# Ledger of designs, part 29: designed miniproteins, single chains, continued (2)

Each design is a single chain, and the fold is of that chain. pLDDT is the mean over its residues in the fold that is shown.

## One batch from the design tools (miniprotein)

Design m5041
Fold by ESMFold2-Fast:
Structure m5041 (fold): chain A 89 residues (1-89)
Amino acid sequence: SLNDQAIKNLTSILEEAGVTLEDVKEAIRTLQKQGVLSEEVAESILELIDQGASIEEVIRKLNELAGMQVANALAQEAIRIRRAKEKAA
């Protein structure tokens, strides 16, 4: 499906950028504080990560709960966090 292709493409972009699950967790917390993610959605995704979910599973679940625009926002924030950490090192 188009959604499955979009999820796989987004996952590849994040993995190629070197984004870690810790970067994803930080991005979730940032977007929740900014009001882009509800507390309920943020908690659900953080729990999935703590249970061992992959980046693909996180993007897939976020698309299910909040839609693809929000999944894209998360990806951009996670990449921003990763690049900031690399520049600071």
Scores: mean pLDDT 88

Design m5042
Fold by ESMFold2-Fast:
Structure m5042 (fold): chain A 90 residues (1-90)
Amino acid sequence: SGRDIVDQYKQQIDRIRDDTISRIDQAFSDGSSDDDIMQIYIDGSDQITSVQTDALNDPRLSDDQRIDISSHVTQSISDLQSHVDGIIRS
């Protein structure tokens, strides 16, 4: 169903977000530069945006379902930005 497809996209976005957070935390723990940590954030955000592009082009989804996924993307990128800002600006 379209709902199962939405849940699959959201799960993929969540995995990218959580993996990116883990990589940011590891890089910070390893003493990586702020530029290197910021690059991990950019790469993770780009991966999430790529998943959003796939969802927007998925003909199995309704417009409301695409909006639901786009909202989840916005929240996930916001979570990543807050996390990286907390590390770099501390």
Scores: mean pLDDT 90

Design m5044
Fold by ESMFold2-Fast:
Structure m5044 (fold): chain A 87 residues (1-87)
Amino acid sequence: AEAAEREAERAVEAARAGDGEEAAREAERAGRAGVREAIAAGGVKGAAGAAAALAHAVAAVLAARAGDYEGAAREAEAAAEAARAAA
């Protein structure tokens, strides 16, 4: 949960700085960390959390590529939230 949260914070910082490439990279890292943490939690809750984290991570990357860095940051935060909820 903490790893996904840290990378989501980095994605928000990069988005606010106007660095779309870095925002996309950190959003992808937040999503991957969220999926790993949710899988580690296990069970149906862990599987649901992993699926949600992945969906939000994909949305964050797509938003950043479209130049919507605020949307990318929000989706990265949602991926971290999904990982936290799974734990």
Scores: mean pLDDT 71

Design m5046
Fold by ESMFold2-Fast:
Structure m5046 (fold): chain A 70 residues (1-70)
Amino acid sequence: REIAEALTPEEAVETARAAADYLRSQGKTDLADQLRAEIDKAVAEGDPERLKEITARSLEIVRELEEQAA
């Protein structure tokens, strides 16, 4: 989780988008759409701390889904 805090804003965006794509592939389309909307808003507002929080939450959700699927 702390890895998201160490990312640059650009890396955080890429990581969060990758997580959203993963959620979509797992059938969590509504959650993936919400996540993408949050990323787009944070990018438009130029809020790097928000982007890092979104990335951290994305990674947590992916981890939980991976645990449930395994």
Scores: mean pLDDT 75

Design m5047
Fold by ESMFold2-Fast:
Structure m5047 (fold): chain A 80 residues (1-80)
Amino acid sequence: MVEVDPELARELFRAARAGDLERVRELVAQDPRLLYAVDERGYSALHYALQAGHDEVVDYLIAQLATLPRVEEPPVVDVS
């Protein structure tokens, strides 16, 4: 669970569902941890943007998530 302002999380979910990229950028810039915030259904801002079909918001959120410390998948290839 991420310790974020619940009001900011709710605003981010609303902005993502509405496709308001400017508002999404503003909120994420205030607290990047909002990217990990989920509602009672387990939906994040990315889930709301995906469900609403807002590709610009989806791309932005994915790019921001890639800059945060998360599990990385190292490419491993067999050279035999």
Scores: mean pLDDT 72

Design m5048
Fold by ESMFold2-Fast:
Structure m5048 (fold): chain A 66 residues (1-66)
Amino acid sequence: GKKLLEEAKRLFEQGRYEDAIKLARKSIAEDPSMLAEANQLIAEAYEKLGDFESAKMYREMSEKLA
């Protein structure tokens, strides 16, 4: 849950965007209440990777849950 999402944010700050996405997804699997916050992080990580289509999709999912 939250611990995995916090680690994902740390990986994001280190520029490890693929690893951040992986842990954010695991955070959702352990705790579905993390879905909105995790999807927001996944969207930001995809933007950093240059995958703007995936970033838009995950951002829209995050916004619908917030």
Scores: mean pLDDT 82

Design m5049
Fold by ESMFold2-Fast:
Structure m5049 (fold): chain A 67 residues (1-67)
Amino acid sequence: SSMEEEGKKKQEERLKELEKIAEEVGKMTDEKKYKEIAKEARENPSKAGQYYGEIVNEKAKAEKEKK
């Protein structure tokens, strides 16, 4: 069904965004750690939202610590 394909497309878009954010955070903190998190999200797309939230939170912390 179209709804299933839209769901998978949204997961793929989220994974790409997650990989982008993970790379950005990695450059500020630990590239290896965030590259592994991005890979884990690819292996478990259903948990991508949880990984995405964790990376976004770490990005916010890194930006605050810069002060």
Scores: mean pLDDT 75

Design m5050
Fold by ESMFold2-Fast:
Structure m5050 (fold): chain A 56 residues (1-56)
Amino acid sequence: SAEEAAAKAREAAEAARRALAAGDSVQMGTHGREAGRYAELAGTEEARRAARQAGA
């Protein structure tokens, strides 16, 4: 569902932010890309915003 996709996008975005804080660019990129994919599936601005924060 869109709600499940949004939740997964936020989870991946949080993981990407933690990886960024740890200096792990590989994990940051992996989680950021997954956050973006789930945000597209969710189609919500909240999920898209979370994905952008993870990817930036």
Scores: mean pLDDT 76

Design m5051
Fold by ESMFold2-Fast:
Structure m5051 (fold): chain A 83 residues (1-83)
Amino acid sequence: SFEPLPPEEREELEKKIIEALARLSEAAKNGDWEAFREEAREYVELLLKGGADRLENARRTGEAFVGEEGGRLLTELMEELTK
């Protein structure tokens, strides 16, 4: 997003981000890296709509939520989608 989101849209976006992160966490726990990659694309796109701070916070804390392998895959995808 190139402009600040209205509060209503930010709440909706945050809810979607939390739901996507929950799906990523489950895929990572199950070792389902194909499902993880699909869900991760949606997650990163939602983070990009949240702005640079949201993306950076997610990058910094991702490993805590999805483990080392999941964190690595998320970092690679974030770099790919922010080029």
Scores: mean pLDDT 77

Design m5052
Fold by ESMFold2-Fast:
Structure m5052 (fold): chain A 66 residues (1-66)
Amino acid sequence: EELKELYRKAAEALRAGDVETARKYFEQIAEKSPDPLVAQIYRDAAEETDPRNLAANAAMFETAAK
């Protein structure tokens, strides 16, 4: 459940335009994820600053949070 909450918070921060807060949540998701592939995906997302890619990432995190 903690991972789902982090996904929700990351998506909320991205929608609010708070990229720095979203990045912190992505880092926490990567750190807590037991799957190395999933962890790498979220580490890459934490480095993303392109607004279009950030919007796509927010949609992905909402799907993961359901």
Scores: mean pLDDT 70

Design m5053
Fold by ESMFold2-Fast:
Structure m5053 (fold): chain A 59 residues (1-59)
Amino acid sequence: SLEEAEKLIREASDYLVNKREFDKAIELAQKALELAKNDPVLRRRAEGVLQGAELFKAM
């Protein structure tokens, strides 16, 4: 559901920004992308979190 996608985006952001657990942030953002595939706004938000987490993990 779109509500679940939004919840996953919020959780992924928390793992990325506050907990610094990049693998978990990537996992949650990927799940959000799958649920948000038909919603362009939520898809872009999930992609942003995923890209950020992948960049920080690569550093």
Scores: mean pLDDT 84

Design m5054
Fold by ESMFold2-Fast:
Order: structure tokens, then sequence, then C-alpha cells
Structure m5054 (fold): chain A 91 residues (1-91)
């Protein structure tokens, strides 16, 4: 494996972990923490190219928008969808 491949795999794993914390924050109604973690996950995804990257970024943007509106149920739905797609990249 190349360093680029390793860095991509690490970024995917970190994004999944970060989204897990975003989901926990959203479930607790911690609006600021959920948005921070979602933005951090988005940054990790943006650094590398992989299948469904644009779909994942779109889901993260929708999760951020829902969280900003206080719609945590919708935010959690989009977080779960993004985590599912990221898990497909983690072998």
Amino acid sequence: ASQEEIDREVAVALAIITLYFAKQAAEKGDFEAAIRDLENAKRLVEKHDFPKKEEILSLLDKAIEAARKGDYETAIEYINKAMDLLSEEAN
C-alpha cells in the first residue's frame, strides 16, 4: 500500500469515528458539538478522492443544515447514511 492509500484509509476511519461522536451529540441535543464534529468529518472526506465522495459530502451538508435548524432526527438520519457509505470504503 502507498502512503496515499494509507492516508485515505485513515481519513475514512477517522471520519466514521467523528460521525459517531456527531450522532451522540445530536442525540443529546448538543447543537454546537454536533455541527463541529460534522464539519470535521467533512474536512476529512474532502482531503481524498474515493467512490461516492460527492454523495457523502452532500449528506454531511444536509446533516449540518438539519442540525443548525435543531432538526436532530433528520441530522441523525443523514449521519447514518454518510456512515453507511463511508463503511463501504473501509475494508
Scores: mean pLDDT 83

Design m5055
Fold by ESMFold2-Fast:
Structure m5055 (fold): chain A 80 residues (1-80)
Amino acid sequence: SANLEKAAELLEKALELAKQGKLEETVELIRRALEYAKKANASEDALNDLEAALKQAEQGNTAATIVAISGALKRIKEEL
Protein backbone atom coordinates (compact mmCIF):
# COMPACT_ATOMS: atom_id res chain seq x y z
CA SER A 1 0.00 0.00 0.00
CA ALA A 2 1.31 3.45 -0.97
CA ASN A 3 -0.16 4.84 2.28
CA LEU A 4 1.72 2.23 4.38
CA GLU A 5 4.94 2.93 2.43
CA LYS A 6 4.49 6.65 3.23
CA ALA A 7 3.87 5.84 6.92
CA ALA A 8 7.10 3.78 7.01
CA GLU A 9 9.07 6.60 5.31
CA LEU A 10 7.78 9.15 7.84
CA LEU A 11 8.61 6.82 10.77
CA GLU A 12 12.19 6.26 9.50
CA LYS A 13 12.65 10.06 9.44
CA ALA A 14 10.96 10.38 12.88
CA LEU A 15 13.38 7.77 14.29
CA GLU A 16 16.40 9.75 12.99
CA LEU A 17 15.08 13.01 14.49
CA ALA A 18 14.24 11.31 17.83
CA LYS A 19 17.86 10.06 18.03
CA GLN A 20 18.90 13.72 17.66
CA GLY A 21 16.53 14.77 20.49
CA LYS A 22 14.25 16.71 18.08
CA LEU A 23 11.02 15.55 19.72
CA GLU A 24 8.74 18.38 18.46
CA GLU A 25 9.56 17.45 14.84
CA THR A 26 9.29 13.75 15.79
CA VAL A 27 5.73 14.31 17.12
CA GLU A 28 4.67 15.95 13.81
CA LEU A 29 6.08 13.07 11.74
CA ILE A 30 4.42 10.39 13.95
CA ARG A 31 1.07 12.22 13.63
CA ARG A 32 1.42 12.21 9.83
CA ALA A 33 2.48 8.53 9.84
CA LEU A 34 -0.61 7.69 11.94
CA GLU A 35 -2.87 9.47 9.40
CA TYR A 36 -1.37 7.45 6.53
CA ALA A 37 -1.60 4.18 8.52
CA LYS A 38 -5.31 4.89 9.21
CA LYS A 39 -5.93 5.56 5.49
CA ALA A 40 -4.23 2.22 4.72
CA ASN A 41 -6.48 0.36 7.25
CA ALA A 42 -3.37 -0.81 9.12
CA SER A 43 -3.84 -3.41 11.88
CA GLU A 44 -5.07 -2.31 15.33
CA ASP A 45 -1.66 -3.43 16.67
CA ALA A 46 0.16 -1.10 14.24
CA LEU A 47 -2.15 1.82 15.12
CA ASN A 48 -1.70 1.13 18.86
CA ASP A 49 2.11 1.07 18.42
CA LEU A 50 1.93 4.44 16.60
CA GLU A 51 -0.32 5.96 19.32
CA ALA A 52 2.15 4.72 21.99
CA ALA A 53 5.08 6.30 20.10
CA LEU A 54 3.15 9.59 19.80
CA LYS A 55 2.37 9.62 23.56
CA GLN A 56 6.03 8.99 24.52
CA ALA A 57 7.25 11.74 22.15
CA GLU A 58 4.67 14.24 23.49
CA GLN A 59 5.84 13.46 27.06
CA GLY A 60 9.50 14.11 26.11
CA ASN A 61 10.70 10.54 26.78
CA THR A 62 13.44 10.28 24.12
CA ALA A 63 14.59 6.69 24.84
CA ALA A 64 11.01 5.36 25.08
CA THR A 65 10.10 7.25 21.87
CA ILE A 66 12.99 5.61 19.97
CA VAL A 67 11.94 2.12 21.17
CA ALA A 68 8.26 2.79 20.32
CA ILE A 69 9.01 4.15 16.81
CA SER A 70 11.29 1.15 16.12
CA GLY A 71 8.50 -1.26 17.13
CA ALA A 72 5.86 0.55 15.05
CA LEU A 73 8.19 0.68 12.02
CA LYS A 74 8.95 -3.08 12.25
CA ARG A 75 5.21 -3.89 12.41
CA ILE A 76 4.31 -1.63 9.46
CA LYS A 77 7.14 -3.13 7.35
CA GLU A 78 5.73 -6.63 8.13
CA GLU A 79 2.37 -5.43 6.66
CA LEU A 80 4.01 -4.18 3.41
Scores: mean pLDDT 88

Design m5056
Fold by ESMFold2-Fast:
Structure m5056 (fold): chain A 62 residues (1-62)
Amino acid sequence: MEEVAKALTETLAPLVKELLGEPVEVARERVEQALAPFPQVVAVQIIEKDGKVVDVLVALEA
């Protein structure tokens, strides 16, 4: 879990930064593609304002 959390953070942090202000539709596809190597991810929530990404939340299986 620790290794997965670290790898996930290292993958998502630059991706979220890149996706800020992007349309949710585009962000959803990119997040799903980036998370494909992480089967431990059970849920993803994209936080939006006016249809644009402001944050991304990820839940891991315990």
Scores: mean pLDDT 76

Design m5057
Fold by ESMFold2-Fast:
Structure m5057 (fold): chain A 63 residues (1-63)
Amino acid sequence: MVLTDKDYAIIEAAQERPGELSQREIAERAGVSQATVSAFMKRLGLNSLGELHAYVPRPEEQR
């Protein structure tokens, strides 16, 4: 899967404070809407914020 700059911003925001940020707070830090975070999680098959906090990009998805 190819990740966009917004996708990377969401991952970075979520991992700055794992388990402490809500979906809204992650969206605000990433500079996107909460709907964008929800759509990103659905696209990756992530069912919870805990899965997002633990997400590690695959080699083909890394910068």
Scores: mean pLDDT 71

Design m5058
Fold by ESMFold2-Fast:
Structure m5058 (fold): chain A 56 residues (1-56)
Amino acid sequence: KPSEEVRKVAEEILKKFGTDITVEQAREYAREKGLSDREIREAVFYLFELQAKKKS
């Protein structure tokens, strides 16, 4: 699983934007939160996992 900080950022993005966010916007938000390039990628993937679970 991603780190606590990565998961927190992904959950914040989901709460603020839901499913209407682009990959570009998600990356920008994570970058503003101080995540590294690797952590930004992890946060975006985790966001998509959370969106998939919301449909289930």
Scores: mean pLDDT 78

Design m5059
Fold by ESMFold2-Fast:
Structure m5059 (fold): chain A 72 residues (1-72)
Amino acid sequence: AAAEAEAQARADELGSRYLPVIRLAKKIIDLLTEKGMPDDEALDIASELARDVYQGKITEEEALKKAEEIAK
């Protein structure tokens, strides 16, 4: 059996579960960097907010609002 086939199936499963979180993180990074924030700082903020959304602590809408407030 091809180990890559098992890894791909697992990655597809995880991707389906985490894809919205990854998209949110990229959207937050784009928003923050567009407002003049350095990439490293934007990545840290996006990672924290995306994690909170993944854990169900906040909504995607709340995460974006927090990102906008940080960018001000």
Scores: mean pLDDT 74

Design m5060
Fold by ESMFold2-Fast:
Structure m5060 (fold): chain A 66 residues (1-66)
Amino acid sequence: SMEAEKYYNLGIELANQKKYDEAIEKFKKALEIDPTFREAETYLLIVLKELGKEEEAKEIQEKLAK
């Protein structure tokens, strides 16, 4: 959806600015709108793992796998 893509693009821009916590929130919103948005999931997991948030990354993977 256009709305999910908008949040995904905002997340990328924030990550490029090293605003990782804000980027995470935008990627989560994209996945709330479209849980099948693989690119948003992939980028979110990369950012979470980079920040050492491995438990949160696992929870997101488990939620989206259902």
Scores: mean pLDDT 84

Design m5061
Fold by ESMFold2-Fast:
Structure m5061 (fold): chain A 68 residues (1-68)
Amino acid sequence: SMAEELVRQGEEAVRAGDFERAVEIAEEAYRLGLKEAARRILELLGSALSQMSPAVAERAFALAQELA
């Protein structure tokens, strides 16, 4: 499914340390109404919070607030 593909891409981005890409994928999942996929990618980003830039962390936090 598209949700599974986006989660896979998000996992790859987090694994590569490309947190900006991971946030972009989570934001795209949210725009498509795939809220569970967006939450899953945000959960993965949460595990690497100390490694990401403040700007990326802020975007992830903003999306998490939308999903709360």
Scores: mean pLDDT 87

Design m5062
Fold by ESMFold2-Fast:
Structure m5062 (fold): chain A 81 residues (1-81)
Amino acid sequence: MLPALSPTAERILKYLLENPEAKFSASELAKALGLSQSTVSRALRILLSHGLVEAEKVGKTTYYSLSETTLAARDKLLEYL
């Protein structure tokens, strides 16, 4: 029962579910997944619009992590990804 996500958004979500305690910038996710920063930023915007991730601005950098709701559903979500 995931919302309709792009394959890139699903890949980023899976990576965050595998690293649930960590916060990542768009550039860190791009480097980790071998994607462009623009591709990651677009996918993060989709995840943010569905409430699956949260954004926190620290200085000039925005960090992304799993929302509390997504973290609570982690095991179930990993079955779909």
Scores: mean pLDDT 80

Design m5063
Fold by ESMFold2-Fast:
Structure m5063 (fold): chain A 81 residues (1-81)
Amino acid sequence: SMSNETLNRIIGLILRAIGLEFEAEQSKDLEEQIKLLEEAIKLLEEAIKIAEQAGDQDLAKFIQKQLEKVKEKLKELKKEK
């Protein structure tokens, strides 16, 4: 099983990403919203890598679903053609 230290690192990354998503929703500045969501994406990608390295594929899949939601929000903000 995954060590408590590894699990705590993953949880910390997820909580930071959630905090950045919340800050982005509260922001009135489009550039700030984009930067906050890009940072949240980096944290979630790191959490996925750690979960995969620890052999927890189910945890990695759950984090991947959150990553996809953040990526979709970012695409909407960037107004891709």
Scores: mean pLDDT 87

Design m5064
Fold by ESMFold2-Fast:
Structure m5064 (fold): chain A 98 residues (1-98)
Amino acid sequence: SMADARGAVEAAIEVVDELIEAVKAKDLHKATLLTTAALILISAALQLSTDPRARELLREAQRKVLEGARAFEAGDYERAIALLEEARELLREALRVL
C-alpha cells in the first residue's frame, strides 16, 4: 500500500542519516551494516510503490547509496557524505510524491 511504501521510505531516511554520521565517524563496520539496511528499505519501498516518479527517485537514491559506499570504502569520506546527502534528498522527494 502507499502507507507501507511511505513507512519504508521514512525508515530509509532515518538509516541514511545514521549512515552519514557513521561515515563522519569513519566507522567502516557500522557504515557497511547501515548501507545494507538502507538498500533493503529502498528495495522494499520500490516493491510497494506503483508510482513511476516515486520509483525513479527511489532507484536514483539506491544508486547514490551504492556510490557513497564505494567512496567510503575508497577512503573518500567527503564524496561519500555528499552522495549520501543526495540520496537523503531523493528519498525525501519520493516521500512527497507517495
Scores: mean pLDDT 91

Design m5065
Fold by ESMFold2-Fast:
Structure m5065 (fold): chain A 63 residues (1-63)
Amino acid sequence: LKEVYEKAAELVREGKVAEALNLLSQTPEGDRLRAEVTRILSETPDWEEALEKVAEFLREKAK
């Protein structure tokens, strides 16, 4: 799972949010993680800051 979360974080940093969400949906916590990612994106008005917050969230899950 750590590798999956790290790959999803890299995809988010590249702006490939849909690919990252699709990757997360293949994990046991996928639906919950996708909901949290969507929440961060919707609550953060700056797109670049939103992507960085999502990437940090996913890296924390990889630890």
Scores: mean pLDDT 78

Design m5066
Fold by ESMFold2-Fast:
Structure m5066 (fold): chain A 68 residues (1-68)
Amino acid sequence: MSEEEALKKAEELLKELKELDKRGVRLTLTNPQELERVVAEVKKLKEELKKILEKLSDEQRNKLMSQV
């Protein structure tokens, strides 16, 4: 995977995590079963993001973090 591809994938994962966070807040009172699924998806995406961030340079990680 190129650094450009890794950076793009990390940005997509961050976007997905933000959307899941919004969904999780809404599900806390309405559907506990679906909330458990969302929590599992968040954990999976965080692990994938962590693996990608470990492959990125400090400069690229700083650029991603500055967008958050």
Scores: mean pLDDT 75

Design m5067
Fold by ESMFold2-Fast:
Structure m5067 (fold): chain A 55 residues (1-55)
Amino acid sequence: MELLRNHLKALGFSDEEIEEFLKEVERLQAEAGGNRDAFHAGLLRLVKKHLDKVA
């Protein structure tokens, strides 16, 4: 997760926004049920949603 945190900081996320994003990532992992393709697709949508808030 450190690599993801550093990437989000580079994208202009605040520490609070990163923590919110990581909580949503954990929820998304649970919803994907171990399906990596479903997780990846959901993660891309989540990143776009958070980038729309920041940018």
Scores: mean pLDDT 72

Design m5068
Fold by ESMFold2-Fast:
Structure m5068 (fold): chain A 85 residues (1-85)
Amino acid sequence: MPRLSEEVAARAEEALAALSEEERAATAARLDELLARMGEAIRAGDVEKAKELAREAAELLERALGLPEAARVAEERLIAAAEKA
C-alpha cells in the first residue's frame, strides 16, 4: 500500500491535471524555482533559509491546488530535508 505522503502526492497530481496547461506550467515553474533556491540554501548551509523556502513552497501548493493536506505533507518533507542538511 502506498504511504500517506504518496497518496497525498497522487491527489496533488490529479488536482494539477484538472488545471489548464498554462496553469500547470506556471505552478510547476514557481515550485521548481522555490525548490532550486532551497537547494542552494542547503548547499550554503543556511538551514533557516531552506526551511523558510520550504514553507513558501507548501503555501504555494495549498493556494494553487487547494489541497492543505498536500501542503502539510510537502512542508514536513521539505523541512526534514533542510534539517538533515
Scores: mean pLDDT 68

Design m5069
Fold by ESMFold2-Fast:
Structure m5069 (fold): chain A 62 residues (1-62)
Amino acid sequence: SQLDALKAKGDELFKEGKYGHAAKAYKGVLELDPNNEEARENLAKALEKDGRLDEAAAVRAA
């Protein structure tokens, strides 16, 4: 599915240290499935690694 493809892309980008690009992929997952707990957690972690701490906190609070 497109959801699975975006998740896999985000995971790969995160492993490569491309945290900003990984965050965009995980945001795409959440646009398709807003209640995806795993994607929200992975997005927050990617934002934290990218130095975007305020955005990460907002994602965790949602």
Scores: mean pLDDT 85

Design m5070
Fold by ESMFold2-Fast:
Structure m5070 (fold): chain A 62 residues (1-62)
Amino acid sequence: SGRERALAFLEAYAAQAAAKVSEALGVPATASVERLTPDKARVTIRAGDEVWEEEADLSQLG
């Protein structure tokens, strides 16, 4: 369940990051978190035509 807690933390962090991007760029931004493996997830933030992706190690977050 540590990975589930880490995933929830990452989802909250990604949502906050999207809000900041939206503020900075003046366009709507969205965040999504995709679990790639039990220990890895990918965060994607989209704002307008811009896309940012980052992989996170869930074992380091929870």
Scores: mean pLDDT 82

Design m5071
Fold by ESMFold2-Fast:
Structure m5071 (fold): chain A 71 residues (1-71)
Amino acid sequence: MKIIEREPMTKEEADELIEKMDENTAVLGVEGDFVVYGKTAKGISLTGMPLEDAIKAAEKYGIKELYLFKL
């Protein structure tokens, strides 16, 4: 899985980003090491867990690209 760091964005901007991405994509918004926004392109929520746990879950779901931003 490739992790791609993005500039800080709002949850609304993150929702717009994921709609434009490949189905094997996830977007994670973090505050420190905690995921405050997390979705796969297929609509699976990764919100409300530590970043390391969200990354492991994304890998298990077959995600190929993970877009990471800070809130």
Scores: mean pLDDT 83

Design m5072
Fold by ESMFold2-Fast:
Structure m5072 (fold): chain A 75 residues (1-75)
Amino acid sequence: MAEVEVTVEAERPLSEEEARAAAEGAGKLGQLLTGDAVEGRLVSHDGRTSRYRFVGESERAARAAAEAMRANLSP
């Protein structure tokens, strides 16, 4: 099990539901890219800035999910 945290500043303010959906989507992308299970969770949310935690079966999966989150939400 590997754990990676990432803080993302979005181009626009996100709702908490949007932030949670983004975490879930990034986790799924990490799993698709690596074949290892990864779960994404919203740790904190403040308008444009959100902190996420990704827990994967491998460091590669957790990192892939974190990178997907950054790519999707960063301007």
Scores: mean pLDDT 78

Design m5073
Fold by ESMFold2-Fast:
Structure m5073 (fold): chain A 71 residues (1-71)
Amino acid sequence: SSELEKELVQKETRLLLLEIALNSEKYLLETSGSRMSPEMLKNQKESIKVLEEEIKRLKKEIEELRKKLLE
């Protein structure tokens, strides 16, 4: 349906933005991690984990929507 197609586009757009955010956070950790305090390093790694978990959930939701659109 057109409603499911709209939801898919919205979720795919959100996924793209989250992947950009994750890449930026990983780049910051790679380039500046050695200069971070232990607390900053822990917070950065936890932030990355939250983004990875959100991306994983969103990818699953997108897969389920794609299955419904192919049926």
Scores: mean pLDDT 87

Design m5074
Fold by ESMFold2-Fast:
Structure m5074 (fold): chain A 76 residues (1-76)
Amino acid sequence: NEEAGLKAVQAYKAGDYEKAVEYFEKMDPNNPDVLLMLGKAYEKLGDKEKAIEYFEKALQIDPSNEEARKLLEKLK
């Protein structure tokens, strides 16, 4: 959903990470880009465990995702 993606990005940029998570969760749960953004939003919310979980899920789908690997290394 293009509208959900736009709202998610707008919420994230505004610092409203709870709304960003809500909008990203309405998108494809198997999209590694969506999983990466969920991990970033949870990191901003202080939920390190969920951030790690979503970055690991993104890497399981796309092992070549350097951004997800770099972010995961910083949290471990």
Scores: mean pLDDT 82

Design m5075
Fold by ESMFold2-Fast:
Structure m5075 (fold): chain A 57 residues (1-57)
Amino acid sequence: DVSDLSKMTEEQLEHILEHIIEYGTEEQKKLAEEALKLKDIEEKKKKLEEIAKLASS
C-alpha cells in the first residue's frame, strides 16, 4: 500500500516499483524504472508518488 510511503524501506519501495514495471501502464513502467536507478530513498519516494498520481488521475 503506497499510502505508507514515509514509513517504507528502500527494499519495500524497490519491490513495489518492480510490481509496477510488471503490471503498470507504459508511463508508470518508465517512471518506476527511473526510480529504481536512483540511490536516494527520498527521490525513489517522489517517483512512486508521481506513479500513484497517474493511477488516481
Scores: mean pLDDT 74

Design m5076
Fold by ESMFold2-Fast:
Structure m5076 (fold): chain A 86 residues (1-86)
Amino acid sequence: MLEEILKDKSEEQREVIRYVAEKLREIGREVDELIKEAQKTLEEILKLLEEGKEEKAKELLEEFKKKTGSKALTKSIEEKLEKFKK
């Protein structure tokens, strides 16, 4: 994948693409950890809902929404990478 992207690019463009690819990998690891936390959070939310504790379930969901804001960084990097494919 990376070598295929670099094949038709200038030396400067290759350096930028490699940098962006590495940043995407870093964000991917962060996203994987967020997915694991999402699963645990979902299990807790479901448990709270079964116990009739709807307000606590909403609080836990809002906390998780704040944490998932880091996924917005992935979109920014994807937009930059897309410009080099066009």
Scores: mean pLDDT 61

Design m5077
Fold by ESMFold2-Fast:
Structure m5077 (fold): chain A 78 residues (1-78)
Amino acid sequence: GLRSALQSAQQSKKAAEEGDGVSASFLSDQSATIAEKLAGVKKASEYSRQSSRYARNGDFDSAVKYSQQSVDELQKAL
């Protein structure tokens, strides 16, 4: 549920900070997929999808920024 989406978003941010685009994109997509099934966290899923796209393109600064925005939205929903 919500905690799983948050954990995936946090792990995605860490992977992006470490320059691991494969793990960062996978974890952001997992967070988005979970959040898309939940009410009230549409922005978190959108931010996680943006983070995933940036991670795939090697833009780790943007990937970190959008994964953090997803984390912030998910934490507000807890």
Scores: mean pLDDT 88

Design m5078
Fold by ESMFold2-Fast:
Structure m5078 (fold): chain A 82 residues (1-82)
Amino acid sequence: MPLTPDQIRRIRDQQIRDVQDSISRLPDDSPLRSQHVQILDLIRQRRFGDASRRYQQMADQNPSNQRMQQQSRTFRRIDRSS
C-alpha cells in the first residue's frame, strides 16, 4: 500500500528526531557523528535520495547495529513511495 503524504511527513519527522538523537549520543570525535550530521543536513535540504544513500553506506559499515539497519530500510521504503 502506498504511503499517504501525511504518513510520509510523520516518518520524515521521526527520521529527523532519530538522527538528532543519534548525534546527541555519539562522542564529538566519532566518525558516525559527522556522518549523522551530514545526513541530517541532507534531509533538511530535502535531498532525501542523497540522505538515503549516505545512511545505507553507514548501515553497511555497521551490520550489527539493528537500529541503524531498520532506519536504512525505512529510508528505502520512503524513497520507493515518493
Scores: mean pLDDT 78

